# Designed miniproteins, single chains, continued (5), part 101

Each design is a single chain, and the fold is of that chain. pLDDT is the mean over its residues in the fold that is shown.

## One batch from the design tools (miniprotein)

Design m19497
Fold by ESMFold2-Fast:
Structure m19497 (fold): chain A 85 residues (1-85)
Amino acid sequence: MDDRRREIEELRREFVRLAGRASRLINEAKKAGQDEEAKKADELFDKGVRVAGEDPDNLDNLREAIRLFEEAIDIAEEGVEAAKK
C-alpha cells in the first residue's frame, strides 16, 4: 500500500528502458562518425546515472535522470540522421 513505492518501480522500469535505448543510439552515432553528438549524448547519459544514484528512492531524481536520457536519445538520433546526408 505504499503508493510512492509503485511510482518508484514504474520510474525505475522507464529508467532501464531509456538507458538501454540511449546506449544503443550513442553507439550508432559513434559508428556513424558523429563523435561530437555521441560524446555529448554520453555525457548526458552519465549525468542521468549519477542523478539517479544520489537518491535512488527520490522521484524527482528519477524523473530528472529520465529527462537526461531522453535528451541523450534526441542528440544521438540527430547524429545518426546527420550521417545519412
Scores: mean pLDDT 83

Design m19498
Fold by ESMFold2-Fast:
Structure m19498 (fold): chain A 104 residues (1-104)
Amino acid sequence: SALAEADYQVFEVSDDPSVKAPDELVERARALTRPGQAAVVAGIYDKKTGKFTLVDEEVGPVEDFPALLRRAYEKALEAQEKFKKEGKDTVAVMVGVVARPAPP
């Protein structure tokens, strides 16, 4: 509902350049984000199964984006270490969205 009212900037982060965030993660991050807000969604990709597991969702004001990104990243690292201890080959992926209000 807010896409036409804000400049939406999307950021994708992956520990493995060959693994991209699925479109569903991007759409989820966009759906969480209102004008003047930012959102970060973090997931773990299992290379053996091809499955993504959502591990964190952070939403807040645009000015908080670095803090939201840091929290999501910390949650992704915690999940990745747990999966690594279980012998799984995994990649941490995050999608950040920043929705700055359109200028008047």
Scores: mean pLDDT 79

Design m19499
Fold by ESMFold2-Fast:
Structure m19499 (fold): chain A 108 residues (1-108)
Amino acid sequence: SSELEEIGERVIALIDEVIKLLSDPSVSQTPELLELKSRLQEIRKQLENALKNKDYSGFLSLIEEAIDVIGRAIKLLVSLGDDETARRLSGIHAQLVTLLWEMKVLLK
């Protein structure tokens, strides 16, 4: 449906925003953050493929994994004293949780 495609596109755009924020030169490039960013880049590719193939069950699992990875990045950023980037990521994290719920409702 057009609504599922719209939600899917918004999810991918939010993950692109997270990757962009983590790629900013002002953000600490620790090995742990680089690993989380690399995992998000892989999830993003899988989400695009799942959306193209209308594999919404696979797409849901990938959103859940992205939410977990972003949550880990937020905790790590707070531990590093980067409260500003952590707050920005927390806003995107909340939006992804909402979109996950909306997509689950539409797939009933």
Scores: mean pLDDT 89

Design m19500
Fold by ESMFold2-Fast:
Structure m19500 (fold): chain A 85 residues (1-85)
Amino acid sequence: RVELSPEELQKKLQERIDQLIALLKRAAENGADVKKLLNTKLNNKEELEKVLKELGLSGEDFAQIDYLYSSKVQPILDEIERLSS
């Protein structure tokens, strides 16, 4: 495995969040405030879930967020925690 710096891991985390937001933008044609979501720089699952609830997005959107967070974002957070330990 290639060991990444904490800054590189944070950038990779942000890239995954941005990808997730872009995917939600396409899905949120159902009247969600996509501009508010995209302008919110989300750095963790709790902030993301809070913003989605505030915007009135569906439970299906939350399930997809949870899947993408667990599969794409959580491993990066685990690496950051490992390096800080």
Scores: mean pLDDT 56

Design m19501
Fold by ESMFold2-Fast:
Structure m19501 (fold): chain A 75 residues (1-75)
Amino acid sequence: SAAGAARVAALLADIEATKEYLENNELPKETLEKALARVEGELARVDDLDASEADRERLRRALEELKELIREKLA
């Protein structure tokens, strides 16, 4: 749907902005843990989106990349 495609596009933009922010800033452990929980929640809901499989796959990939970046920051 058009609404689903727009939602995926907005989420992808938010993910890219978050990745850029995390790459350029040191954040407290508590903030990173909350960000990780949010990303895991978004991953769990990807299949609920009224979007194409290609859009869901792009979003899932972007969320997994963000998750790994946060995990590296927590190590």
Scores: mean pLDDT 85

Design m19502
Fold by ESMFold2-Fast:
Structure m19502 (fold): chain A 65 residues (1-65)
Amino acid sequence: MVEREVAGRILAVALQVEFPSSEVRIEDGKRVTTLYTDSREEAERARRQAELIAEESGLNIRVVE
């Protein structure tokens, strides 16, 4: 059985696999995963997935076009 936090982290890793242009930065003392996309459609999809993961796990994920 997968706990909520573990599920969220697994989904965050899946996002990085789907969006390989990604990096982790420290902002306001928090670790923020930033996904870089090369199209508006990819950015919109990444934001939707990131919002779902953040809501479920409390992880900080940012999407940049």
Scores: mean pLDDT 65

Design m19503
Fold by ESMFold2-Fast:
Structure m19503 (fold): chain A 95 residues (1-95)
Amino acid sequence: MAEEYEKLGEEYRRQGNGSLAASYYIDSGEEYYKQGDYDKALESYKKAIEAAEGKDDGLLASALYNRSLVYKDQGKLEQAEKDKKKSDELLEKYL
């Protein structure tokens, strides 16, 4: 499933649909994270962040939050906190 979501993300990215690309990259990252493949989860979330940046703050916030959970599980607490803080700031901007 993760590989299927990543292929869909790449296809929508090629079409210029950043929001759909980011959504599928988040789904891919979540499946890799569930499998314990932290490196692939981080790569998928990085692609989601790049696809959502300047286009969809909600998906950008989701990708940052999910990446923070992977960093936290890896013991990379400073990187986790930075991503979580940016995610929270993006969501607060629209409340």
Scores: mean pLDDT 86

Design m19504
Fold by ESMFold2-Fast:
Structure m19504 (fold): chain A 63 residues (1-63)
Amino acid sequence: SALEEAEKAVEEADRRAARAVALGDTEGAIQALREAAKKAEPVSKELAERALRGADSVARTTP
């Protein structure tokens, strides 16, 4: 379903973001999460907000 595809896309973005953070690529991590949020928005606002909170968390806590 569209919801399952959006959930998998956000999960994949979370994994990519974690990897980017580990490599020192904070901007790449934030962009991946924001892009996933935009794709999830038409399917689930809650899922999109979750991805955006992830991006904000990376921006605030990444060294």
Scores: mean pLDDT 80

Design m19505
Fold by ESMFold2-Fast:
Formats: structure tokens, C-alpha cells, sequence
Structure m19505 (fold): chain A 81 residues (1-81)
């Protein structure tokens, strides 16, 4: 089925762009978490990844996702201190 094959290829392309966009978003969020929240690069990276993962799940509000991501980042910060 040519339509099925094309949809599969489009999904692959979208997943690749999603990964690239995810990396860019992660870098931006990591920078914000370092600058605004004063987190280490390692803690900020964990927070950014957690926020992106929660965005992909779509199960929580933006505020809840950020709060959970920030809490996770702060756990990492505490372990690195």
C-alpha cells in the first residue's frame, strides 16, 4: 500500500525533526534553568528532558510539567552539591 509506506516515511521524517526540535528545546530550557533557577548544567539538562517528556505525554498542565521537571532538576542539583 503506497499510502501506508508514505505515511511511515513521513512518520520517520517527523520523528527526526522532532528529535532535532527536542534537542534545540532541551538546550534552550537547559540554558533558562541555569540562568533563571541557578541550576548546574547537569541538573538543568535533567529538568529540560523531564519537561519535554511530560509535554510528549500530554497528561498534565504546563505548570504541573514545569514543576515536576524543576523538582527533578533540583534532586540532581542536590546530589551534585
Amino acid sequence: DPLKERLEKQREIQEKYREENRKSLREGLTHILQTVEGLSPEAAEVGAETFIDLLEEGKQSVEERFEEALAKAREVQARLA
Scores: mean pLDDT 74

Design m19506
Fold by ESMFold2-Fast:
Structure m19506 (fold): chain A 55 residues (1-55)
Amino acid sequence: SAADAARAAGLAGDANGAGAGASAWMETKFGQEAGRAVAAGDNEAGARLAERGAR
């Protein structure tokens, strides 16, 4: 699903994929936050942000 793909992208550190197809705000804020969370080693938070952005 799109949510599963976004979660996988978030866990892989693909901040551009996280939140893609949501809204301009989500694309900017959730994508950046997901990327930062994954970079910090918080893959769970990154996955949650990616799932939100994929809605």
Scores: mean pLDDT 55

Design m19507
Fold by ESMFold2-Fast:
Structure m19507 (fold): chain A 85 residues (1-85)
Amino acid sequence: LEEEIRELVRRIAREVLGISDEELRKKAEELGKSVFEVGLELVDKRAKEIGDRIRNGEPLDEKEKKFLELVDEIHRLLLEKRRKE
Protein backbone atom coordinates (compact mmCIF):
# COMPACT_ATOMS: atom_id res chain seq x y z
CA LEU A 1 0.00 0.00 0.00
CA GLU A 2 2.86 2.45 0.83
CA GLU A 3 4.58 1.57 -2.49
CA GLU A 4 1.25 2.13 -4.31
CA ILE A 5 0.85 5.60 -2.74
CA ARG A 6 4.49 6.52 -3.53
CA GLU A 7 4.12 5.44 -7.17
CA LEU A 8 0.87 7.40 -7.52
CA VAL A 9 2.53 10.56 -6.10
CA ARG A 10 5.48 10.13 -8.51
CA ARG A 11 3.13 9.64 -11.47
CA ILE A 12 1.16 12.80 -10.62
CA ALA A 13 4.40 14.78 -10.23
CA ARG A 14 5.63 13.59 -13.65
CA GLU A 15 2.38 13.57 -15.67
CA VAL A 16 0.41 16.47 -14.13
CA LEU A 17 3.00 18.78 -12.51
CA GLY A 18 5.75 18.12 -15.10
CA ILE A 19 8.39 17.33 -12.48
CA SER A 20 10.85 14.51 -13.25
CA ASP A 21 11.98 11.89 -10.70
CA GLU A 22 15.44 13.52 -10.76
CA GLU A 23 13.96 16.98 -10.05
CA LEU A 24 11.90 15.54 -7.16
CA ARG A 25 15.02 13.89 -5.68
CA LYS A 26 17.01 17.14 -5.96
CA LYS A 27 14.21 19.16 -4.34
CA ALA A 28 13.85 16.60 -1.53
CA GLU A 29 17.61 16.72 -0.85
CA GLU A 30 17.63 20.55 -0.85
CA LEU A 31 14.70 20.62 1.64
CA GLY A 32 15.96 17.74 3.84
CA LYS A 33 12.76 15.77 3.17
CA SER A 34 11.89 12.46 1.52
CA VAL A 35 10.86 12.37 -2.17
CA PHE A 36 7.44 11.18 -0.98
CA GLU A 37 7.01 14.14 1.42
CA VAL A 38 8.00 16.72 -1.23
CA GLY A 39 5.77 15.01 -3.81
CA LEU A 40 2.78 15.07 -1.43
CA GLU A 41 3.41 18.74 -0.52
CA LEU A 42 3.50 19.73 -4.22
CA VAL A 43 0.33 17.72 -4.94
CA ASP A 44 -1.50 19.20 -1.92
CA LYS A 45 -0.43 22.76 -2.85
CA ARG A 46 -1.78 22.33 -6.40
CA ALA A 47 -5.01 20.72 -5.09
CA LYS A 48 -5.52 23.71 -2.75
CA GLU A 49 -5.08 26.16 -5.64
CA ILE A 50 -7.65 24.26 -7.74
CA GLY A 51 -9.99 24.01 -4.72
CA ASP A 52 -9.88 27.80 -4.31
CA ARG A 53 -10.83 28.21 -8.00
CA ILE A 54 -13.81 25.82 -7.54
CA ARG A 55 -14.98 27.82 -4.50
CA ASN A 56 -14.84 30.99 -6.64
CA GLY A 57 -17.08 29.30 -9.26
CA GLU A 58 -14.29 29.03 -11.86
CA PRO A 59 -14.50 26.23 -14.48
CA LEU A 60 -11.92 23.42 -14.44
CA ASP A 61 -10.34 21.90 -17.53
CA GLU A 62 -10.18 18.11 -18.08
CA LYS A 63 -6.56 17.88 -16.86
CA GLU A 64 -7.45 19.64 -13.57
CA LYS A 65 -10.46 17.32 -13.05
CA LYS A 66 -8.25 14.24 -13.57
CA PHE A 67 -5.69 15.68 -11.15
CA LEU A 68 -8.36 16.03 -8.42
CA GLU A 69 -9.44 12.41 -9.03
CA LEU A 70 -5.83 11.28 -8.46
CA VAL A 71 -5.58 13.42 -5.29
CA ASP A 72 -8.78 11.75 -3.99
CA GLU A 73 -7.19 8.34 -4.73
CA ILE A 74 -4.04 9.29 -2.73
CA HIS A 75 -6.16 10.42 0.25
CA ARG A 76 -8.23 7.21 0.03
CA LEU A 77 -5.05 5.05 0.06
CA LEU A 78 -3.58 7.07 2.96
CA LEU A 79 -6.78 6.50 4.99
CA GLU A 80 -6.63 2.76 4.17
CA LYS A 81 -2.99 2.63 5.33
CA ARG A 82 -3.92 4.37 8.61
CA ARG A 83 -6.70 1.79 9.26
CA LYS A 84 -4.21 -1.09 8.78
CA GLU A 85 -1.68 0.43 11.21
Scores: mean pLDDT 76

Design m19508
Fold by ESMFold2-Fast:
Structure m19508 (fold): chain A 78 residues (1-78)
Amino acid sequence: MSVVEGVRRFVERLLKLVEEGKYDEAASIATVAANALKELGRDELAQAFTEMAQAAKSGDLEKFREAARRVVEIAERL
């Protein structure tokens, strides 16, 4: 499986959690992903996941979708 496909599936799962009202769970998972990516030196992707976590934590569905789109766009350039 490609890295891009893996990231797309991961983001899709987080979007489903947010659409189900599970904002705290989505925020927690996105935070863990951001921390792991920062440790791997993937700073741009880590920042995008941090933005997803922040949007989920604040309950901002529109910002969450924007950050999710940026995550996929960054992954497509890898």
Scores: mean pLDDT 83

Design m19509
Fold by ESMFold2-Fast:
Structure m19509 (fold): chain A 65 residues (1-65)
Amino acid sequence: STKEKLEELLKWLEERLSEKVVETRIEGDTAYVKVRDLDPEGVAALVGASIRAMALGGKLVVEEV
């Protein structure tokens, strides 16, 4: 399902961005990620993740803190 694939995407972001991921959640077909201390590599990872979420029929919402 889209939700299960979004859960895998959030886990990938948690592994890749590590301590920069503050919080994650899913509501329906929308994944939310709260991040801090973004560098260019982190921005690129989030852009890629947003494209993947769209391809899965869902959405990624990113909040910087």
Scores: mean pLDDT 85

Design m19510
Fold by ESMFold2-Fast:
Structure m19510 (fold): chain A 68 residues (1-68)
Amino acid sequence: SSAEEARKQALLEKAEKMAELLAKELKASSYSVKQIGETVFEATIKTEEGTYKAIINALTGEITVEKL
């Protein structure tokens, strides 16, 4: 349904915005976002100092970050 599509789009946009803000905080040269669950996204953030992996829950706003 259009309502389900709108919800999925809103979650993706929220995850992308959270990843963008985290990438700016880490002074990243590049980042990418991949959906790994209905509300959960994986961001790969590349910086001069190394690569970070962030697990983003777009529903709760929770972010877990680890350096690879």
Scores: mean pLDDT 84

Design m19511
Fold by ESMFold2-Fast:
Structure m19511 (fold): chain A 61 residues (1-61)
Amino acid sequence: SPVLERALEYAGESAEVVAEKLDLPVDPETLREAVLNIQRQNGLPETGIMDEETLRLLFAE
C-alpha cells in the first residue's frame, strides 16, 4: 500500500502526528481510536504509538 510505505517513514510517532504528516482525511482522535482498537484486537500494548506492526495492521488495506 502506498499509504503504508509513507506511514512507515513516521514509525514510532503518535497516531496524531502520523495523521498530520500524511495529511489524512481523518480526524486525529478517530485515527487514535482506530490504532488503540487494532492494538487491543491483536494483543499489542494499547499505546497509541504507531510502531511498525501497528502501521502494517492499520494500513494493509
Scores: mean pLDDT 78

Design m19512
Fold by ESMFold2-Fast:
Structure m19512 (fold): chain A 76 residues (1-76)
Amino acid sequence: SSDLEQFARDSQLFVEALRQAGASDELVQQVADLSQAAIDALRAGDWDAAKAALGKLLELIRQNLELAEKAAKIIE
């Protein structure tokens, strides 16, 4: 799906924006890994795996909201 490929590209931009916002290499890698897991699950139609990966990603973002907000402003 072209929409899923756009979502994958936007996800990669967000990961790079987190790095630019001053996120640790560990946090950047965790967000990248969870984003990739979610995208791969969505491509495969594995909704249970996608939900698990997205849930972990959202919790990680919730624990790092100031960095996520700064990253969002970088990609505006």
Scores: mean pLDDT 86

Design m19513
Fold by ESMFold2-Fast:
Structure m19513 (fold): chain A 65 residues (1-65)
Amino acid sequence: IKEKLIKLVEEEKSLTEEQKELVIKAIENSKDAADLLKKLEELKPVLGEAFTPLAGKIVKLLDES
């Protein structure tokens, strides 16, 4: 699942390179889905308007797994 999440983030055109790096590190350092979602909420101020669509895509991918 982490590989698919990282690929999703890498392909996300609305994110800057800095934002992509922060989200990928959150994915790599997360223990489970709940921990990942908590780390994403902590990144909300950095992600801004990109947060909601990205979080939705991540939640969908986690639900499919």
Scores: mean pLDDT 78

Design m19514
Fold by ESMFold2-Fast:
Structure m19514 (fold): chain A 64 residues (1-64)
Amino acid sequence: ELVVSDEEITELAYIAGVSKSQARKGIEYIKEKGLDVSDEEIAKYAGVSEEAARIIKEFAKEKY
């Protein structure tokens, strides 16, 4: 189960170069769809670049 604290969302936002809201959206999308979701789908949903989506997905994999 993917569990991410508010502090971890803040750190992820900084690392990915996105807003805290965008980082949270990316994580929630991965929680809903699973780790097999594409970086492009995460990017579109969260309103971030594909590079930022990749960073968000890598973070989620480390927590899984």
Scores: mean pLDDT 82

Design m19515
Fold by ESMFold2-Fast:
Structure m19515 (fold): chain A 65 residues (1-65)
Amino acid sequence: MEHSEETKAFSEAVLAGDLAAAEAALRAAKDKQEVRDEGEKMIALLESLGRHDLAARVREILATL
């Protein structure tokens, strides 16, 4: 499935560790379910890579949705 520009910006910001940009992209996203689903996938990916602190921060951002 094609992601929206905002959902792509969210995942890119998460991978860069730019949590402010990630939160901004999440708030701007028209499809909140799409960005939430992508966020859950990003959390799983970060956990598998040992990036547990970043995964926890992404969970906090998704909780603001």
Scores: mean pLDDT 78

Design m19516
Fold by ESMFold2-Fast:
Structure m19516 (fold): chain A 90 residues (1-90)
Amino acid sequence: VSSALTPQERADAVRGAAGSARKAMDALKEGNIREATIYAVAASLLLVAAQDDPRYEEALENLRKGMKAMDEGNVEEAIKYFEKAAEALE
């Protein structure tokens, strides 16, 4: 009932999600937890737009684990999971 994404728009959303996950990782490496949170949320929103992609569940699981690790103050684990999320979408 909502407008469906074209295959190109879905591909762009996947690429955007991967890019945002990498930016979250980079922000955490810089100690910028606020920026990392913004990029992690952006990655998850873009990924929801691409939910029909077969990489969706793996990427979403890694984004969730990264966000949980970040909330727990485990920056190294958060970076690892955001990198895995980005790699799953590339």
Scores: mean pLDDT 81

Design m19517
Fold by ESMFold2-Fast:
Structure m19517 (fold): chain A 81 residues (1-81)
Amino acid sequence: MVEEVIESLEVELVEETETEAVFRATVTGKPGVSPEKLKRAAAEAVARYLGEKHHLLPVRIEVEQVSEREAEVTATALKPA
């Protein structure tokens, strides 16, 4: 499960327009988690966070490995009209 992979998740709003919101998240994985597994879990955790906290659906998610245990996620979501 995602919770077994992720140690911490920090999400911030970096850009907002009338139609879009862009979020950046720093995701720290638990020790021993592979980069591939961390990237997958990070994308899922950010999508879940946006749905639960902001009621937004991500239309684009980009994940970059930043360090051995850290991934950076950029998520773009469409805002309700």
Scores: mean pLDDT 80

Design m19518
Fold by ESMFold2-Fast:
Structure m19518 (fold): chain A 101 residues (1-101)
Amino acid sequence: MSEEEKRAEELAKRIIDLVGQTLDQLLAEKASNLTIGFILASSLVLIAKWIKENFDKETALYLFDLVSEGVLKLVREKAPDLVPFIERTIKNIKERLEKEL
């Protein structure tokens, strides 16, 4: 495994942890599914933009895949009603990353 891939995996873990903490906070505050969905979707868009600006195409797609899988796992466990919305959001972001990189 390359040094870049190791760095991507470490960064993905940190990003997933931050998203998980945000989700836990929103759930503790009894935020609506609409509010949680918008915050998670907006966070994923901002994360994807940051990844695109800081990594080459191959590493950017790999890192975003790791983040997306981790976030989906958290949503399946903690906010399952949001799974279809987050899956669609991830698909749309990946399609844009593939075209824009």
Scores: mean pLDDT 84

Design m19519
Fold by ESMFold2-Fast:
Structure m19519 (fold): chain A 76 residues (1-76)
Amino acid sequence: MDVRVLATITSDRPLDPEKVREAAERAGARDVAVSQHSDTETLVGLSAPRERLPDIEEALRSLPGVTSVELRELPE
């Protein structure tokens, strides 16, 4: 069953929203919406099977300059 998730990405540099979206989608995310909150913080709304969340977190953490990733499930 798919869950709606907010990912908060902290980075030491601005992230390319297209590369963030591609990394999330490759790891199994869909309906990906990327919003740059600041030069060091990017918010990603996504939907994914709960089982894919660890892969999505790892994919986002693997992006150059990323220092942390936090995933939060949103209420249905």
Scores: mean pLDDT 84

Design m19520
Fold by ESMFold2-Fast:
Parts: sequence; C-alpha cells; structure tokens
Structure m19520 (fold): chain A 93 residues (1-93)
Amino acid sequence: SEKREEAFKKLREVIDQIKAAEEAGATPDELLQLVLKFASVIEEARDTLPPEEFIELLRELIDYVKEVLGDSPAARRLIALLEGYLKEAEAQA
C-alpha cells in the first residue's frame, strides 16, 4: 500500500541518520533521540496499517538494518526493538 511505502521510506531515512550519527561518533543522547524518532514512526505505522502490512514492514526493516548497520551496537538495539514489535503484532494477528 501507499501508506506502507511511505512508512518504509520514513523509517529507512531514520536508519540512515542513525548510521551516519554512529559513524560520526554521536553521543548516547543524540542516538537515543534518533531511536525515539524511529519508535514513534513505527507506532504511527502500527496504528495506521493493517496488521499483515505492519508485519511485512517490520520484516523489511529488520533486513534493512542488518544490511546497512551490520552488527553495530545501534543495529542490535534497533533489531531488538523491531523483533519486540513483531512478536506483539504476530500475537494480535
């Protein structure tokens, strides 16, 4: 759907910002603000998307985080967050 594509684009942009910030040696507080922004966009997507599309979005985001951030500390935090949302969404489906 158009809403899923828009959500993925926004979340991809935040992941790219997190990568750039981590590579630039950003402070824990700066990284936390980006993670909170990421979580906010996911929660908006959860409230607006059908459960099936939300689950697909979460899986695509996990793959993208692994591709662009690898096994960095930021990658581990984002994957844990996404897997938490995925588990909750699958329990409701």
Scores: mean pLDDT 85

Design m19521
Fold by ESMFold2-Fast:
Structure m19521 (fold): chain A 69 residues (1-69)
Amino acid sequence: MKSEEVRELLKRIDEELADPEKRETVLQRMKDAYEKLPDPMLPLDEQIEKYPLEEAVYFAYYQRLKFLE
């Protein structure tokens, strides 16, 4: 049930980003995931299968933040 796990993880990330004490740590984890992946151009679906779910979600979230207007 990837969609349910993804929703819970996204909710947790949003809550942690809203918390000033946790925000910096969460952003750092996202950056680490983004830089650690050897193939950053892989589609999200493929990344979720290839990498741990949490790392794939961190990567996708950070990528979205980078291109947010």
Scores: mean pLDDT 67

Design m19522
Fold by ESMFold2-Fast:
Structure m19522 (fold): chain A 90 residues (1-90)
Amino acid sequence: SEEVNKLLLELREILLKVENDPSADLRAAFEEIKKIVEEILKLYPELDKEKIDKELEEVRALIEENAPREEILEKMRRVLTVIMESLDKI
């Protein structure tokens, strides 16, 4: 879908921005990621919402624990990977 490809591009752009800017607010980036994921789930309700929500919760927990920036970014990238893998199975 053209619409989902647009949302995936926006998600990648958020990830690239936070990877390239060490001053970028990871909490603000995470909130934007959550909004995009919700829009993807609206387009594809057959995706495993519980699995995706679990990945998002793991990112939230790392942010709240003030985990190393690289660890948070790796987990944010994992959210995108899980969504892409789930879309490929439809």
Scores: mean pLDDT 86

Design m19523
Fold by ESMFold2-Fast:
Structure m19523 (fold): chain A 70 residues (1-70)
Amino acid sequence: SKKEELEKKKKALIDYTKKLGDRVVEQMREWGKKHNKPEEAEKHIEGVKARTDKVIKDIESEYQKELEKL
């Protein structure tokens, strides 16, 4: 159904967004260890997590509107 397709796409996009965020966090932590700048890396990680959370909320909001229009 159209509802099932939208829910599947929403989940896939959220999962993808989480994976990208996690990958960037891992890269930032590795960078901080390699260059002995852990505090600088943690500041960037906080920004990445905040942005990831915002994107997920935006995705959830947009798909909720689409689901309500079925």
Scores: mean pLDDT 87

Design m19524
Fold by ESMFold2-Fast:
Structure m19524 (fold): chain A 60 residues (1-60)
Amino acid sequence: NKGAEGARAAAEESPERGATAGGAAALDSHNKQGEREAAQAAGRGDGETGAEYGARGSEL
């Protein structure tokens, strides 16, 4: 299923589809997860320390 793997990766990259198909259950979980991720993103931007460290790790 090599073709299916590529299709799955592309579908996962679609935020519109992921957000829409999330549903009520995912929305509840996403709310809590988004809060933690937002805090990390805000800290990364403001702290700059995490931004450089995270960006480097994510790039490689």
Scores: mean pLDDT 49

Design m19525
Fold by ESMFold2-Fast:
Structure m19525 (fold): chain A 81 residues (1-81)
Amino acid sequence: SPLENAEIIKKKFGEFIKEYLEERGVDTSNLELYLVAIGILMEELGIDVSTITKSMLYALLDEILYGSNGQKYLEKAETLL
């Protein structure tokens, strides 16, 4: 589940994700949106949340922020929140 993945990622890596986004000028007042978008992308790619690393998370964030489908993941995340 994207929501379950988002909760696990938030607990383990939430501070690193917030810092990564803030360094890139992203408003983190809605951090939950980005966490759920990561959860969706992980499920689509078949990534097991137990195997996730900081480097993998940064790559997923880069896809959300700069990839051609980034906006689609954010819009899908909004529908789940």
Scores: mean pLDDT 85

Design m19526
Fold by ESMFold2-Fast:
Structure m19526 (fold): chain A 74 residues (1-74)
Amino acid sequence: SPEVLEVQRRMDAVLTDVGDRARALGLSDDQVEALFGVFLDTQERVAAAKSVEEALALLDEGRDRLLALIDRLG
């Protein structure tokens, strides 16, 4: 499904952006684990979504949570 591929593409983009920011900040193992926990929670919620629209909204929420956590850690 093109819609499923779009959700996957956006998920990959979030993972790449968060990973690049974490690397640039030189985060500790504990800090990286905290980020990974939020990412996994987001991934599970997206996978359980009832529609593509819900999946994208959950992904946007998860991205915002990850960026807020990076801001607090940096």
Scores: mean pLDDT 84

Design m19527
Fold by ESMFold2-Fast:
Structure m19527 (fold): chain A 100 residues (1-100)
Amino acid sequence: SPIKELAEEAVELLKEVAEELDLEDVIREIDRLQEKINEAKTYEEMLEELEKLEQVALRIYLEAQRRNASPEVLELLRRAGRILGEIKKMLDEEIEKEKK
């Protein structure tokens, strides 16, 4: 699934940043959300778990800014954010198709 492949890419970027920031609890939360995205049976269920992952990404971004993280770390987060936005758009489009 292109959506699941993009989700895996975003997860890898977020985990790299979380490891750099020593956020082990956040890494465990990301792994759990990735598992839930992979197990999702509907696009609506997948979107719910993706929105939780977006909130985790925001928490990581705020923590990175607080710690004055390197431009390289902030760029990884921007890439992850762009990918998550693309997935959300794809999921919204698929959900709309099922309603028509």
Scores: mean pLDDT 87

Design m19528
Fold by ESMFold2-Fast:
Structure m19528 (fold): chain A 68 residues (1-68)
Amino acid sequence: RELSFEELKESAIKLLQEFADAGTSKAGMEQVLKWIVGEFERLRDEGKISEEELKEIEKELRAIVDQA
């Protein structure tokens, strides 16, 4: 079975935070966010996560980019 939504969310947050900690530019952070969100949109389209879970991860990742 695939990883749970919480495990995928934690991994995505950690990945984006690692890019921020490495000094990735604001434009670079926006591109990483777009790619991560695109993968979660695919998971939603495949019925593996809900629309609400997609909105939750978008909000969390956007907060990280906005703080970087």
Scores: mean pLDDT 79

Design m19529
Fold by ESMFold2-Fast:
Structure m19529 (fold): chain A 88 residues (1-88)
Amino acid sequence: SMAEKLLEEALKPLEKLLEEAKENLDEETVKKIEEILKKAREEIRRVLEEAGRRGWSLEETLARVEEIVKKAVEEMEKIIEEAKKKKE
């Protein structure tokens, strides 16, 4: 579906961070990043459902999705940075 394609495209930056974490970080840190990705996916699904129900424009819907992705990226990057500091 169009909504599923939009969801998967929006999650690409988060999936890239997860792949980088899997290569370089411990299993516990990877699990934390997987949980953030899962929550972001659920939030974006809710936004897409709400957009359909309320008749939001594509621009408004994309702006809300981008905000969720931005917050998730920032949270993942913070966890990755803290994990790297603990190795020193």
Scores: mean pLDDT 83

Design m19530
Fold by ESMFold2-Fast:
Structure m19530 (fold): chain A 68 residues (1-68)
Amino acid sequence: MLEEEIEKLKKKLAEIEKRIDELKRQLDVAISRGNFQEVQRLEREILALLAEKKKIEEKIRELEEKLK
């Protein structure tokens, strides 16, 4: 069902947003401690999640347009 697919994507989006927030907090700590290896790892993970978030948001928009 299209509506069920949208709900699943919204749930996944919320999980990704929570993970991004957690990683951003860890990134701030790593920066303050001068842990450059950890900063690079966290930045890569955040960028990957932001890309996934954008794809999911676009998919939700497309599916919601089909429901109208």
Scores: mean pLDDT 84

Design m19531
Fold by ESMFold2-Fast:
Structure m19531 (fold): chain A 78 residues (1-78)
Amino acid sequence: MEEELKKVVETLIEAGLLSAKYREELLKDPRKIVPALMEEYGASREQAGAAVANFIREELGMEVPEALKEWDLPLVKN
């Protein structure tokens, strides 16, 4: 789970979807991905959680980590 979240952090930064300034903090505590996205984009907790869940499924081809399932709401962002 933590390793999967760290992979998500690096991929989001490489894709330009998350500022590199968050890298050090998120590699120490990858569960802060959603709060970081909320701050960066001015998004709600629900919107940020949905974005991470969609990214994990679509770009990484992975199962959504249990730490993010409570924030995996059926929200369409597009």
Scores: mean pLDDT 67

Design m19532
Fold by ESMFold2-Fast:
Structure m19532 (fold): chain A 94 residues (1-94)
Amino acid sequence: GAAEEEALRRLRELIERIKKTTDDEELLRLADEMMAILDEVVATSDDKEFILEMIDLVLEGLKEALKKATNLDVILHLIGLMLRAIGLRIDIER
C-alpha cells in the first residue's frame, strides 16, 4: 500500500545518502534513521515478505556505512545495528 511504498522510498533515499557521505557522524545518524523506519514497519506491518525486504535494504545500507566508517565507536555501533537486523530476519523467517 501507500505507506509501504513511502517507507521503501525513504529507506532507498537514506541508502543513497550513505553512499554519498564520508562523515562518520552522518553515517551514524543515517544508520539510526534506517533502523527507526525498520522498527516502525515491524510494529505496523503484518506482511512478512515486505518486512524481510525492508530488513535486507537496511542490511545493505549498514554494509555500505561500515565500508566507509573509520571511527571505532561508530564501527561498533553499526555492527550492533547489523546484528539486531540479522536477529530480526532470523526471527521472522522462523
Scores: mean pLDDT 89

